Designed miniproteins, single chains, continued (4). Designs and how they scored, part 20

Each design is a single chain, and the fold is of that chain. pLDDT is the mean over its residues in the fold that is shown.

## One batch from the design tools (miniprotein)

Design m12666
Fold by ESMFold2-Fast:
Structure m12666 (fold): chain A 68 residues (1-68)
Amino acid sequence: MSLLERVQARVAAVLAETPADASPRERHRAVAAAIDEVLREARGLSSEEVDAVIAFAQALNERFRAEM
């Protein structure tokens, strides 16, 4: 499983566990924490894998910003 796939799976799980009435800011914090946790666990990454995760995180942050 790629790093990006692991991040996407963790984010999906966190969002599924987050209450429907949670604020966009609360969801954003939970997602950011999940991404940070996966990146901390994954040492020795290639620049390409890190860049892919950063691009995914930026796109997700734009979605949360649009909901605020």
Scores: mean pLDDT 75

Design m12667
Fold by ESMFold2-Fast:
Formats: structure tokens, sequence, C-alpha cells
Structure m12667 (fold): chain A 59 residues (1-59)
């Protein structure tokens, strides 16, 4: 699950929230789509400042 959270962080930093593709994250980190979905929800709940950072980078 750590690898999935790292990939989610990189995706948000590079492409923003709209760049999150659960299937791509699952394939790249070797987890199921369900695990990737749960990791995404946990990551965003634990790191709300990264949502703010993604919004700021769009400006």
Amino acid sequence: MEAAKEKIKETIEKEGLSGIDLREIAEETGVSVGTARRATREFLNENPHLIAEAVRKEA
C-alpha cells in the first residue's frame, strides 16, 4: 500500500487530481484496483495539504 500512496502523490504533483487513474496506479504498484481506490481515499484524508498544492499549481 505504501507504493500505491507514493504513486498517488506523484500523480497529484504532476497531473493534479484529475490525473488519478485507479487502474494505472494498480498496474504500476502491483495492487488491485480496490486496494488502489482505498489507498487514494486514505492518502487524501491523511494529506489534505496536497489537494491544496494541486489546486495552487493549476494557477
Scores: mean pLDDT 71

Design m12668
Fold by ESMFold2-Fast:
Formats: sequence, structure tokens, C-alpha cells
Structure m12668 (fold): chain A 65 residues (1-65)
Amino acid sequence: MVETLTFGGFGIAPTEEEALAKAREEALARAQAAGAVPTSVETQILSRTEKTVVAGARVTAEREL
């Protein structure tokens, strides 16, 4: 039996690329810590100012019960 889990990640950085990378890394690290295998990864810019970019990530993962 497998369960499908969703893990979130959040990144704040001066550049869009760095913010997206941080958000993705956090979400994947959370999935790995839970013993789940990632099946999909989605990233999105949530907010941008002149000096700061905020990004979010969603990882869908499966874990054996």
C-alpha cells in the first residue's frame, strides 16, 4: 500500500533563480526526511520586490505504509 503526500518549500533570495532553487531544495528535503519518493515537483514565484524574490515549491511524493 502506498500513500501520496505533499510537501511544501519556501525560498527567499535576491534573484528568481536562487529563490526557486531554495524552495525546491526545502520541499525535496522534507520529502526525503519523511521517507517518501518524489513523483512531481512544482515551483512558483509568489512575490517580487526590487530587492527580494519569494518562491514556493510543492512536491508530491509516495511512501510505502
Scores: mean pLDDT 84

Design m12669
Fold by ESMFold2-Fast:
Structure m12669 (fold): chain A 95 residues (1-95)
Amino acid sequence: SVEELIEKLRKLVVELAKAYRAGDLETFQKILEEILKVLKELREVYEKSTDPEVRFTIEAEIGAVDVFLAVLIHAEGYDSPAAKALRKLLDEIAK
């Protein structure tokens, strides 16, 4: 369900921030891959849905994740491996 995907995405974003702060690059990369997978599933639901409330909820959640990832990139500087991985994820969200 959309609600389960959104809950999973929120939990993954918190875990991503913790891995980033801890410098655990292996865990960080695994969580990024899971976030990308959930975002693709949410995009598919968005494209197939004619319900404005469902579409708005998905769009708002993706937007919140995008802002959060941008803050992480800016906090640590653009040239770190983590920041490069985050930029790649943001580019995927923007499409």
Scores: mean pLDDT 76

Design m12670
Fold by ESMFold2-Fast:
Structure m12670 (fold): chain A 105 residues (1-105)
Amino acid sequence: GPAPPPSLEELRRKRGREIADTLENSLVGNIAGIPVSEITKARKLVKTKEEKKKLNDLFGKLMDSYVKGDKKSQAEVLLELAEFFKDKDPEFAKKLEERAKKLLE
């Protein structure tokens, strides 16, 4: 028989990685008002497979909301990213919270 189709979890993980790689390979720019260079530095703080998976899922959500121009969804994902980075990079977490606040104004 044909090979089984990939799971939804596997597809989400792959998409998150592809989006994260796209952001990392960007020469210049901002995603939802966050500089790509800051996103790239933040990615290097993540060591475990579980945390990498969660971060890739969050970047996938951020990119989707950014492409759609959905400021509310962008702000919600930025707040989730801020909570994720709160203990790893408090300065970056604060910047994410500040950007989310500005998007909701």
Scores: mean pLDDT 74

Design m12671
Fold by ESMFold2-Fast:
Structure m12671 (fold): chain A 92 residues (1-92)
Amino acid sequence: FLAIEEKVRAILESLNIPVPPVSETPSEQQILETAQAIQKALNEEKLTLDELETFRDYLQALLSLTDPSSPVHQLLSLLLGSLEKEIEELKK
């Protein structure tokens, strides 16, 4: 988990998007801030397939750690859907 979290952070930092520090057990606040950073990257930047797949894998891992009734879980689910759509478009 830390390895993929570090990869996500490196991508976001390369795009000059603020991101919280990596954590073995991320808080709901850290998850929310990272999800918002990923959403900003998706809206404002042209991402490579590898970057999109890294974000997808990270969001899938976070979904397993968050409560399904949480607003954060809803945000992660929406972001994952957007990422999967972008990945499909790049594969065409």
Scores: mean pLDDT 75

Design m12672
Fold by ESMFold2-Fast:
Structure m12672 (fold): chain A 78 residues (1-78)
Amino acid sequence: SLAALQAQLEQQARDAVNYMSSQSSETLQSTKSLLQTLALDAERLAKTASPDEAARLRILAQQLRYIAEQIDKIVAAK
């Protein structure tokens, strides 16, 4: 289900953020740029996808943006 996918991706996003706290600021900034690009690509793909695929892509884009926002907080704390 979409709810189960969202819960799984939210947990994976939390795990990724915890791992990222150990990385250098330079690596984190590069990772943030990549995640933002992937989120935009997922949103673009969602525009031409089936409704179910679009919903999954939007959940993915949201979690990628969440991780990118958490990177800003991690870098600010270093």
Scores: mean pLDDT 85

Design m12673
Fold by ESMFold2-Fast:
Structure m12673 (fold): chain A 75 residues (1-75)
Amino acid sequence: MAEEALRDAEDLLNAKPSNEIEGAKLFTAAGILRAAADFELVLEGYSDEYAKELLGLTDEQIELMKKARERLKAW
């Protein structure tokens, strides 16, 4: 689950124009919305160290999720 959330977040940050946007974006958006809900619960009141241990994430992956969350807030 967390691994898929990280992939969705990375895809969001590296999104590129595509003629097949409709299908791909809907699929990616659904994954990101689910990931965002999960990460809001985790990041709401916990330290990065606790989140890393709970989800088995690296420092780079935690930073990636924070960037994805910021992008989602910008919407």
Scores: mean pLDDT 57

Design m12674
Fold by ESMFold2-Fast:
Structure m12674 (fold): chain A 88 residues (1-88)
Amino acid sequence: DKLKKQLEEAKKKFEEYKKKAYDLAKKLSNSKEFIELMDKALENILHLPDLYDLAKKSKESEIGLEMAKYVAEAHAYLAKAYYYENLL
């Protein structure tokens, strides 16, 4: 089943990017605030700009921005997974 395989691959990529984002967030000095905002952004992409703003203002801005990029990638795969679930 092609659709089932595409769904499984999208879910796997979502979890991979989510893990990469969490691993980077834990390294930031404001890790708790980053993780809380990252979780909000993963649930609702409209919180991504807030995560980006926090990242730019952090002492570790490069790591924070890379984390925000991984959250955006995770959300793209989450949307892809929902699309394939609706086709099954």
Scores: mean pLDDT 84

Design m12675
Fold by ESMFold2-Fast:
Structure m12675 (fold): chain A 71 residues (1-71)
Amino acid sequence: LTPLERDVLLAIYRSGGVATPKELAEVAAKAPTPDALGRAVQRLIDRGLVENKDGKLVLTPEGLAAARALL
């Protein structure tokens, strides 16, 4: 995982496994560009660690395990 992907994954984990754009605002503020944040989120989805459900980002079982391994 890149540092930004790690920060996104941990932000969703700390939000109880579900994050809206509001919960990601702190990570978004630290991202170099909005495009970099969007690419990090898409890469986590492509890897099966996160799902987009009705505009919310949800950890998969694999994503939950990965987030716990980062603690």
Scores: mean pLDDT 81

Design m12676
Fold by ESMFold2-Fast:
Structure m12676 (fold): chain A 68 residues (1-68)
Amino acid sequence: SAMDEEERKRLREELERALREALADPNLSTQQRQALLDEYVALAVEMESLSVEEQREKVREWLARLRA
């Protein structure tokens, strides 16, 4: 539905915003930056095949990890 498509887009935008915020940390090592980018790419690809509910859970878990 249109509502599900809008929610998927919102979740993707939230994921991208969180990545941008995390990458703004000047204390990140090169290895940490690469790991974060690799995790983001893998998650973004995975999300394309997931339900909206599964995408919400994945985004929630990843955001919690980034803010820990």
Scores: mean pLDDT 82

Design m12677
Fold by ESMFold2-Fast:
Structure m12677 (fold): chain A 75 residues (1-75)
Amino acid sequence: MTEEEIETLFKLLDTDGDGKIDSLEAVRGALRALGYNLSREQIEELFKKFDKNGDGTLDFDEFREFVEYIQKEKE
């Protein structure tokens, strides 16, 4: 996935337009649509790992690292 594709996906998941992804379910759904079959527990663990400020949301940089990590695991 390119940076432009990650940016497009982030904007689709940021339904509130606040620059944050706050829905673990939306992230899981998007990853399933991209062919990544991760469990709820795996998504929760990765979300927590990349949520550096502990506010329960991912900003663009945190989301990019999250997606890049998942891509590396599927190679």
Scores: mean pLDDT 73

Design m12678
Fold by ESMFold2-Fast:
Structure m12678 (fold): chain A 86 residues (1-86)
Amino acid sequence: EQEKALKEAVEAGKKVWEEKGGMTWEAMVESLKKVLEILEKKGADPVVIEHARKLLEAAENKDVAAFKEFAKEKEKELQELAEKME
């Protein structure tokens, strides 16, 4: 259930990222807000929700180093996107 909720949230976030034109911190913020919305609605583990909040905070601050550090272990795709964002 937790794994399914996370996968659903990530898929929805990617869709929002693409719809907002991608490659900007603003698009990443909207994507991560959608991820958090779904995770909270599905009652995901507080640790997973907190991780998503840290990524959102780093994105809102346009902090590439913090974003890459939070994404380092589990979000390899997000780490690659952070390097290319405007």
Scores: mean pLDDT 71

Design m12679
Fold by ESMFold2-Fast:
Structure m12679 (fold): chain A 85 residues (1-85)
Amino acid sequence: SKIDKMVKKIEKALLDNGASKKDAKKLADMARNFATRLVAQGKDADAEALLNKGYDSAKKNSVKDVEKTVIDEYVRITNLNVFEV
């Protein structure tokens, strides 16, 4: 699936940027879980945006900074449903 390909790109980028295999897999699995939850909610575009943001971060940032980026984006997406004013 498109999600699986994007998650594999994140895992590879983390490894290429010096992450351990364990840390890269753990973060990639977290990103997959968040993206899968968004897809289950009909938020396919948001799932892709989250994974793209994770990939961009994974190319240049530490594992902790990438983890924070992915979590913060998931929280932003899930909490952005404000009642229509």
Scores: mean pLDDT 83

Design m12680
Fold by ESMFold2-Fast:
Structure m12680 (fold): chain A 100 residues (1-100)
Amino acid sequence: DALAEKEGDEIAALYEAGVAEEELNKKIVESAKRILRAALEANPELSREEKALMVASVVMLMEKVGMPKSEIEKLLEEAGLERAELERAKERIREELAAG
């Protein structure tokens, strides 16, 4: 995806330039949210489970960088997902990481 490549290049450039960690983390989250929105728009046929896994990966990143719960809740509402679907997807991602 051209958008993902462009966002990745911009983040790499910021990292090499020595931008402050908090600003870099904000740019990474903003980039991940843009890629997520583009992917969801391009793939309306995605199952709720597949959609939840994509959203969960971005939410886990947001939690790791200390984003407020209100921003996470807004992303869930925007994606049309329930908290229970998100928690199941997060658990699946953790299980896959533990197995590898």
Scores: mean pLDDT 77

Design m12681
Fold by ESMFold2-Fast:
Structure m12681 (fold): chain A 82 residues (1-82)
Amino acid sequence: MEKTRERLKEFLLKNFEKLKELGVSEDAIKVLKEKIENGELTLEELQEAVALLFNIQGLGLDITGDELTQEKIMELIDKIEK
């Protein structure tokens, strides 16, 4: 649990610029960063943020909340981190 959460957090912190390029508002990015640093984000919210990055990378994946398991998210992060 904690390992998955930390990895999602680290990935998002490294890739905030991609969220900005997606047209996510600077206010939303600031709030997201603050919530990540304060530990206010749920695992589901972290997974949703990562899913937005997958969409911009053109992976052609339809990611829904019910399909976003911890294992699947970790697998997708591994593909992006290559």
Scores: mean pLDDT 61

Design m12682
Fold by ESMFold2-Fast:
Structure m12682 (fold): chain A 74 residues (1-74)
Amino acid sequence: MSPLQQKLIELAREHSAEELAYMLNISVETAKEVKKLLLEGRFDEAIELVAEARNISLHYAEFYLAFIALARPP
């Protein structure tokens, strides 16, 4: 498991679905599923779900999740 994948699990552990919805700019229902997928180590499916919900590319969704996991928003 990569250091980024470990940070994604930490992000999911430390934040509620409501907090993740705000951070990722997605619905709470979608954020609950993203949180579940990240905690289960299903990273590709979590990235796909964020990409679909945000209408962005898979590559951009991966970089966006990495940015959020590595950087603390103000």
Scores: mean pLDDT 80

Design m12683
Fold by ESMFold2-Fast:
Formats: structure tokens, sequence, C-alpha cells
Structure m12683 (fold): chain A 70 residues (1-70)
């Protein structure tokens, strides 16, 4: 189920966005963009559903990359 798989990923993003939102609220723009990006990805996730495992893995890697970059 593409929708179900995407929803599962959305749940994880929601928790991350919530944690980031607590501090990111200061920037608003940064937090908002992250939320919009996640939402946009979910909306267009018809193909991502098949690559969800990769997207989820890259999601974690991207977070580390952001931490690596100042």
Amino acid sequence: MRTLTVSAEATEDSERLLAQGKEGVNGTGGTAKKGETATATLVGAEDIARATVTSRSKGVAREEEVKYEP
C-alpha cells in the first residue's frame, strides 16, 4: 500500500518536525520549509512508495548531513 507506507514515514517526520519545531520555531522559515518539503514529498510520493525504504534511510542520512554542515 503506497499510501500506508507513506503515512508511516509521515509519522516519523511528524515527530522529527515536532522536536525541530520546538527550537526551529525561532526561525519559522526553516521549520516551515522542512514541513512543506515533507508534505510536498508525501503528496507526490506515488513513486516514492516503491523507494520508501531508500527515502527513509536517506532521511536519516540527510539529518546527519545537516548536522555535519554548519
Scores: mean pLDDT 40

Design m12684
Fold by ESMFold2-Fast:
Parts: C-alpha cells; sequence; structure tokens
Structure m12684 (fold): chain A 102 residues (1-102)
C-alpha cells in the first residue's frame, strides 16, 4: 500500500505498525531533509517511550528515501511533522511525502 500526501495532509494519515519506505521531496538538500527526519523520529520516539528503527536508503539533491520500522504508526507521523517544522524554521519546505508499506 502506497499513499502520497502534501505536508498539510499529514495529520490525516493513519499508519499501522510495520516497516515503511518514506520518500520526501523537498526544496532543500536531501542530506538536510534526512537529518530533519531522523531527529524528528528520535524526538517522537522518546516522547512516546517507544523504539523506532530508521535507515537512510537514498539521498538526492531535493529528495530523501528512508526506511522506518515502528510498532506505533503515530510516532512516524509525528516524526515527519517535527521534520516539517524543523525544515520550515530554516526556510525549507517539504513538497510531497510518499509512504509505502513493505
Amino acid sequence: ETITVKPEELDSVQLEPGTYVVTIKTSVNGLLAALAVLLGLEKAAKEKNVTVKSRVLEVGENEVVIEVTTDNGEVLVEGLRLALERLESIGGKILEITITKL
């Protein structure tokens, strides 16, 4: 199952536990986007007292692909929201998020 959302639609996303490949298209460099996502996931996981496994699969100029395994889908959504807020704080934008369940 694959879903593609705009950043403003992220709050409507409901995810079950599992492993996901998340592709994020951004206005900023993919390394910066990867860092924002990893930090967002870490913060969300700590706040919910759960463990999230993540690995960066690909980094492009304006794109990042990350594999995320979680027992709590809300943590993935919250981590992505925190990444969005972080990128916005430095003048960046997330343009599109594609989430594919493995």
Scores: mean pLDDT 84

Design m12685
Fold by ESMFold2-Fast:
Structure m12685 (fold): chain A 72 residues (1-72)
Amino acid sequence: MSRAERRVLLALAAAERPLSVAEIAELTRLSQSTASRALDRLVERGLAERDRRTGRYRARREAVAALARELN
């Protein structure tokens, strides 16, 4: 995955709650547009989920295995 995707996924995996795009952008030091594009790709890959009611994102269980491979 890209550097931005990895940074976003790490932030989601470390979070104790679902995060907004703005919160993810602040935590990762990315622009909101870059964070949004990374989130779309992570959702497409099955590594993150968007809550349809709140618009907030969380890491899926598959994210742990993906991050373990990237951080070896």
Scores: mean pLDDT 82

Design m12686
Fold by ESMFold2-Fast:
Structure m12686 (fold): chain A 85 residues (1-85)
Amino acid sequence: MKKIEELLERIKKIVAELVIAQERGDKEKVSKLAEELHKTVAELVDLFTKENVDKDEERKELRERMEKAVEEGEEEGRKVVEEEE
């Protein structure tokens, strides 16, 4: 499960950087971070599927954890932007 936690932390970090890049109008960085986020999510789903095939409850918990990681990333990114204002 260490790899799943690592990938969730990466998603949170990428989302925070995406929010900052969007606020700064850095379209090139936004595009690059969006691609990195897509790859990280794909790795997480692949790893989870190999470990938790046909476990509906664990799949639901993973979705909730992914949503939380995105929300926390957005909050952290917005906080950085607010501190620079």
Scores: mean pLDDT 77

Design m12687
Fold by ESMFold2-Fast:
Structure m12687 (fold): chain A 99 residues (1-99)
Amino acid sequence: SVPEEKLPEVLRKYLETVEGLVAAYERVRNDPEAVAKEEGIPVEVIREDLERLEPQIERLRALLERYRALEKESREEAEAFLREELPRLQAELAAEAQA
């Protein structure tokens, strides 16, 4: 469990990480050919990676949208939502990494 006194800092870093991942995915998705050229990777490999990651990114996007909607009404409810979802997400990511 995360210590209560450190929870705001952990939640902020978690949100920044999720927002960064979604933003990076959207940058690549908006112009795969430009990213392929910049990185020196075949565009077909970039497109295959985008397709593989899409389900995970959509889950992260849905989580961000829900958090932002809750935060507009109540910061406390938004933080409670993340406190509940963070252990679940970490467990799912750990299971996926071991598969």
Scores: mean pLDDT 75

Design m12688
Fold by ESMFold2-Fast:
Structure m12688 (fold): chain A 78 residues (1-78)
Amino acid sequence: MEAEKEFERAVEEAGRAISDLMEKGAASSVETRRQLTAAATAVVDSLRQAHELMKEDAEKGKEMARAALEAARAALEA
C-alpha cells in the first residue's frame, strides 16, 4: 500500500515535470526542443519500465519511478 502510493505520487510528479519540459521546449530553439523532447521520452520509457517492475517488486518499481522523476528534474535544470 505505501509503496504503491509513493509510486503513484512519483508518477504524478514526473507527469508534471514532463509537461514542464514540453512547455520549455515549445519556447526554445529547434536543437533545445529536440533535446528536451528526448529527455521527456526517456522519462516516459522509465515510468513504463517502473510500472512493469511494480508487478514483480514494488520497492524496485518505486525506486525506478523516483529515478525517472529525478532525471526529469535534472533536464529542467539544464
Scores: mean pLDDT 76

Design m12689
Fold by ESMFold2-Fast:
Structure m12689 (fold): chain A 71 residues (1-71)
Amino acid sequence: AGNEAVEKLRPKAEASEPSEENVRELLLEAIEEALKDPSLPPEVKELLERFKKAVEENNLADLIAELEAEE
């Protein structure tokens, strides 16, 4: 599922009365942490950067539609 990573962060967010914004912030932090890995292949890094931008701009559904269309 496109939001599975958000679901995995939900238990941590629940401790602080999670809002949609709190979940988005946690997801962005997780993506930024992943992007710090120097062993990431360029294609994975590019995908994570696109995902980060989509989450930041609240366009995650649009990104998922684009990725689905590219398949």
Scores: mean pLDDT 66

Design m12690
Fold by ESMFold2-Fast:
Structure m12690 (fold): chain A 98 residues (1-98)
Amino acid sequence: SREEVLREATTVLLGWGAALAAAEGDEERARELIARMREAGASDEEIARALESGLRTLLSLGVPVEVVKEAAEILARAAEELGLRAAAEAARRLAEEL
């Protein structure tokens, strides 16, 4: 449905925004954007995919690996604080792979 397509698009864009905020060292904004994904009805697994997509997009755009690794660690902490286990695990896994 249109509503589900827009929800998915919103989740992806918020995930990219959260990854960018984390890359800038803005832990509070990263957490806020993750919370907004949850408020928009995204599941823990959908949030996990959105955060991983955002982090991988930063890598593809040439953001230094060390910055993306730190961003992944910030997102893992923010997701954990919000009780999002799958999102936290996905972000930690990506940080370990980098």
Scores: mean pLDDT 87

Design m12691
Fold by ESMFold2-Fast:
Structure m12691 (fold): chain A 57 residues (1-57)
Amino acid sequence: SLQEEIDRLQARSDEVAAQFQQLVADRAPKAVRRAVVLEGASLTVEIMRLYVEEKVS
């Protein structure tokens, strides 16, 4: 279902946020941290898209 898809993406988004916090703590290179931030942003956009689909379906 769309809700299960949203829940799965939200869980992945939480994992990406935790990964970013760890990379900051480990002082990882800016390019690596930037890639993780972009992945998180992509997940946020996809979650919002699915919420719109749920409302119009």
Scores: mean pLDDT 84

Design m12692
Fold by ESMFold2-Fast:
Structure m12692 (fold): chain A 65 residues (1-65)
Amino acid sequence: SDADIEQFLKDFEEALEEVKKSKDEELKKQFIEHVRGLLETYPFPEEVKEEVLEKLEEFEEELEK
């Protein structure tokens, strides 16, 4: 299970980096909503949830310019 969480975090970081390079604002919003949905649906450790949410909030701020 810990290995699955580590893989999720790596996949999240890679996906976030790719989405940041995209010019598609709708894709960026869908990415944020999708990841938030995953955090609501699955019992992630609090530390993992906090880290992911913090990175998503920083990304949302970048979208607002």
Scores: mean pLDDT 79

Design m12693
Fold by ESMFold2-Fast:
Structure m12693 (fold): chain A 112 residues (1-112)
Amino acid sequence: TDEVQRLRDLAIEHLERAIRYLDEALKLETNERARQLLSQARQLALEARRHARRGDLHTALQLASAARQLVEKALPLLNEKAREHAERALEHLDRAIEALRQAIDAERQRQK
């Protein structure tokens, strides 16, 4: 479906941007707990991207949402420079989550 495809591609783009910002935050952060949370969030975002590429939109949404929660948990532990990049990652995760929700809704509407 063209609309589902467009929204899936949008979600993938935002997941890729989130992963890049998480990579930048990880380069700037030395706090071990914050780095663990960001590394887990990055892994979940990579898995969300793989599932989205396969059309597993529900699994992609769950993984992206879990990644978002880990980034939020890391925010108060981050140094100022790493926090800026983590906040950009959070913005892109939010946009990916919204695009995935819209793609799921569009798929559901087409089946009705």
Scores: mean pLDDT 90

Design m12694
Fold by ESMFold2-Fast:
Structure m12694 (fold): chain A 72 residues (1-72)
Amino acid sequence: MMSVEEEVVEVALLTTKRMYARGFSREDILAAVERVILGVLDQHGVDPNSERAKEIRERALRRVEELLRELE
């Protein structure tokens, strides 16, 4: 069973890999990742303005930015 934090990170990384492989720009990938993060948080009833949501978003975006640097 994945925590909401783990699910957000995994879905964000998977979205990044798939979009990069299809030739999407960094800007398009980051926009899609932000939407995916919000979607997963909404599905789990996490308030997007909470400290928890902010921490999850920052963690997921950090992992995505690290992956994009490695793919460049």
Scores: mean pLDDT 84

Design m12695
Fold by ESMFold2-Fast:
Structure m12695 (fold): chain A 58 residues (1-58)
Amino acid sequence: HLEEAVQAIVAGDYDKAVEHARKLYEAGDKDTALAVVKLVLQKKPDHEEARKLLEEIE
């Protein structure tokens, strides 16, 4: 899931990046999910799904 999230970010597909971050979080990889969400928010600060997932993780 991490490699897929990174590929999505590089492609500019932030929706898919957040989807893979959610799967990481559900699998128990909270730290990696948080890192992906923060990367998405650095590129698109108003991304609603990324903001929601950040609030769920923190």
Scores: mean pLDDT 79

Design m12696
Fold by ESMFold2-Fast:
Structure m12696 (fold): chain A 55 residues (1-55)
Amino acid sequence: LARRLLEAKRLLEETDLPLAEVADRAGFSSQSHLSRAFRAVFGVSPLDYRRQFRA
């Protein structure tokens, strides 16, 4: 899980890929699984994280 979350975080920072594609490339079974896991570890949704990083 940790490696998949770090890869998702990197893709959110370095790319403009749709969240479904980020989930797929990071090895999550779905965008919902990515969103749930990301919020549990980082305290924010992947979409909110991308918005904050790109602000």
Scores: mean pLDDT 81

Design m12697
Fold by ESMFold2-Fast:
Structure m12697 (fold): chain A 86 residues (1-86)
Amino acid sequence: GTSDLTVEGTLPVPATSGTVRATAVHDGRVVAEASGPVDSSGFYSVTLSGLPGGTTYRLTVEVTATGVDGSSVSETWTADVTAPAP
């Protein structure tokens, strides 16, 4: 079976615009990617679909946004996540 993984986060500053990109890697291969917007509070949420259950993935999340002061903000983080078995 497959599972969906929802990735959520919040930038430390409110944003006027922004994009988040999430990538899941297993055994050196990209198995899923998703992109979505950053809202005005700096919050983002994207769902990676079709991940095989019971498997651990390297998740990389890249966020690029424009802050309310007009400055460019960027955040990158990585985590190991395990999709639940079906």
Scores: mean pLDDT 80

Design m12698
Fold by ESMFold2-Fast:
Structure m12698 (fold): chain A 78 residues (1-78)
Amino acid sequence: SPEELLEKAKKAVEEGNYSEAIRLFRQLLKEYPDNKEVLEEAKKMLKEILDKLWPHINDPKYSLLYFETLRLLKEIEK
């Protein structure tokens, strides 16, 4: 259920648990690489995560998470 996985990721984003959200988006890409509709929605949410992390980029914890999010976004765009 790609929609269920996407919904769990969305809840993680809403909770500010970006590490868990990224984990769930990676699972979504791995399990459902051809589901264009849910991957487009995942891209939108990953961009939202990037916007939220950017003000904290000088903190190594947030910086690592930011670049991991960018890497995943680029994998989905392939």
Scores: mean pLDDT 85

Design m12699
Fold by ESMFold2-Fast:
Structure m12699 (fold): chain A 62 residues (1-62)
Amino acid sequence: SRLVPAEGTDSNGRKISGTAAVVGDKAVLNVTDPNTGEQVPVTGTAVPDGDKLRLTDVKPLP
């Protein structure tokens, strides 16, 4: 795995950004839950976008 800057949009249309750990075509990063203020791990499909990754299908890890 490697760490790469990543940006995406979650299923509620919320923009997310951060440093993602990448394994294959999947990326995992922590985002701040606006309702609790806690860090929540999310996963998404990683797509190359210049110097960063664009994440699609972003959702919380089970």
Scores: mean pLDDT 73

Design m12700
Fold by ESMFold2-Fast:
Structure m12700 (fold): chain A 100 residues (1-100)
Amino acid sequence: PGVGAKTTVELDGTKVTVKAGAKSPRTLEIKIEVSGGSEPVKVSVKVGEIEKSFTLKPGESKEFLVEGLLPGPIRVEVTVTNKKGESKTASGLVHLPEEK
């Protein structure tokens, strides 16, 4: 199994935590948690050529899988946008394991 990464973005009192973990040799599990603030935020997660966006309220969470990835270091980029149009981006690296 590879090493997971945790990326945190804080914007206008809202904290978005994205956890990316290797679930298999070619699959990442992405977990998004939103806390703080009072307004919904748009969370966009980009893994290679794959981008998914969710509008989440404080206290909500989302999980999804990204499949078909090559083993090795994978960059996960997180962009959070609030209702005012302000955005903040952070990124992390996750190591996907090779096939045994």
Scores: mean pLDDT 79

Design m12701
Fold by ESMFold2-Fast:
Structure m12701 (fold): chain A 83 residues (1-83)
Amino acid sequence: AAREAMLELDERMLELIRERGYPEAVARLVELRIRAGLLGRTLPEDEAEAQALLDADPEGLTRAVEELVAHMEPEARRRYEEL
């Protein structure tokens, strides 16, 4: 399910934070998670596939992120904006 997929992305995000300690990886994974959730897509199997999805449709991703942010609960929106 989408929620289960988001939990897997959160776990991967924590791994990248620990390894690199840099917010860029967090932003990338959050954007991918949002896109996967909104578009009902299966999660990519690796970072290369994730990057390809981000590069293939940056405008679509931007619209999906903006739409999700507009309808987020205030607490979730605040956390996203702090990334």
Scores: mean pLDDT 53

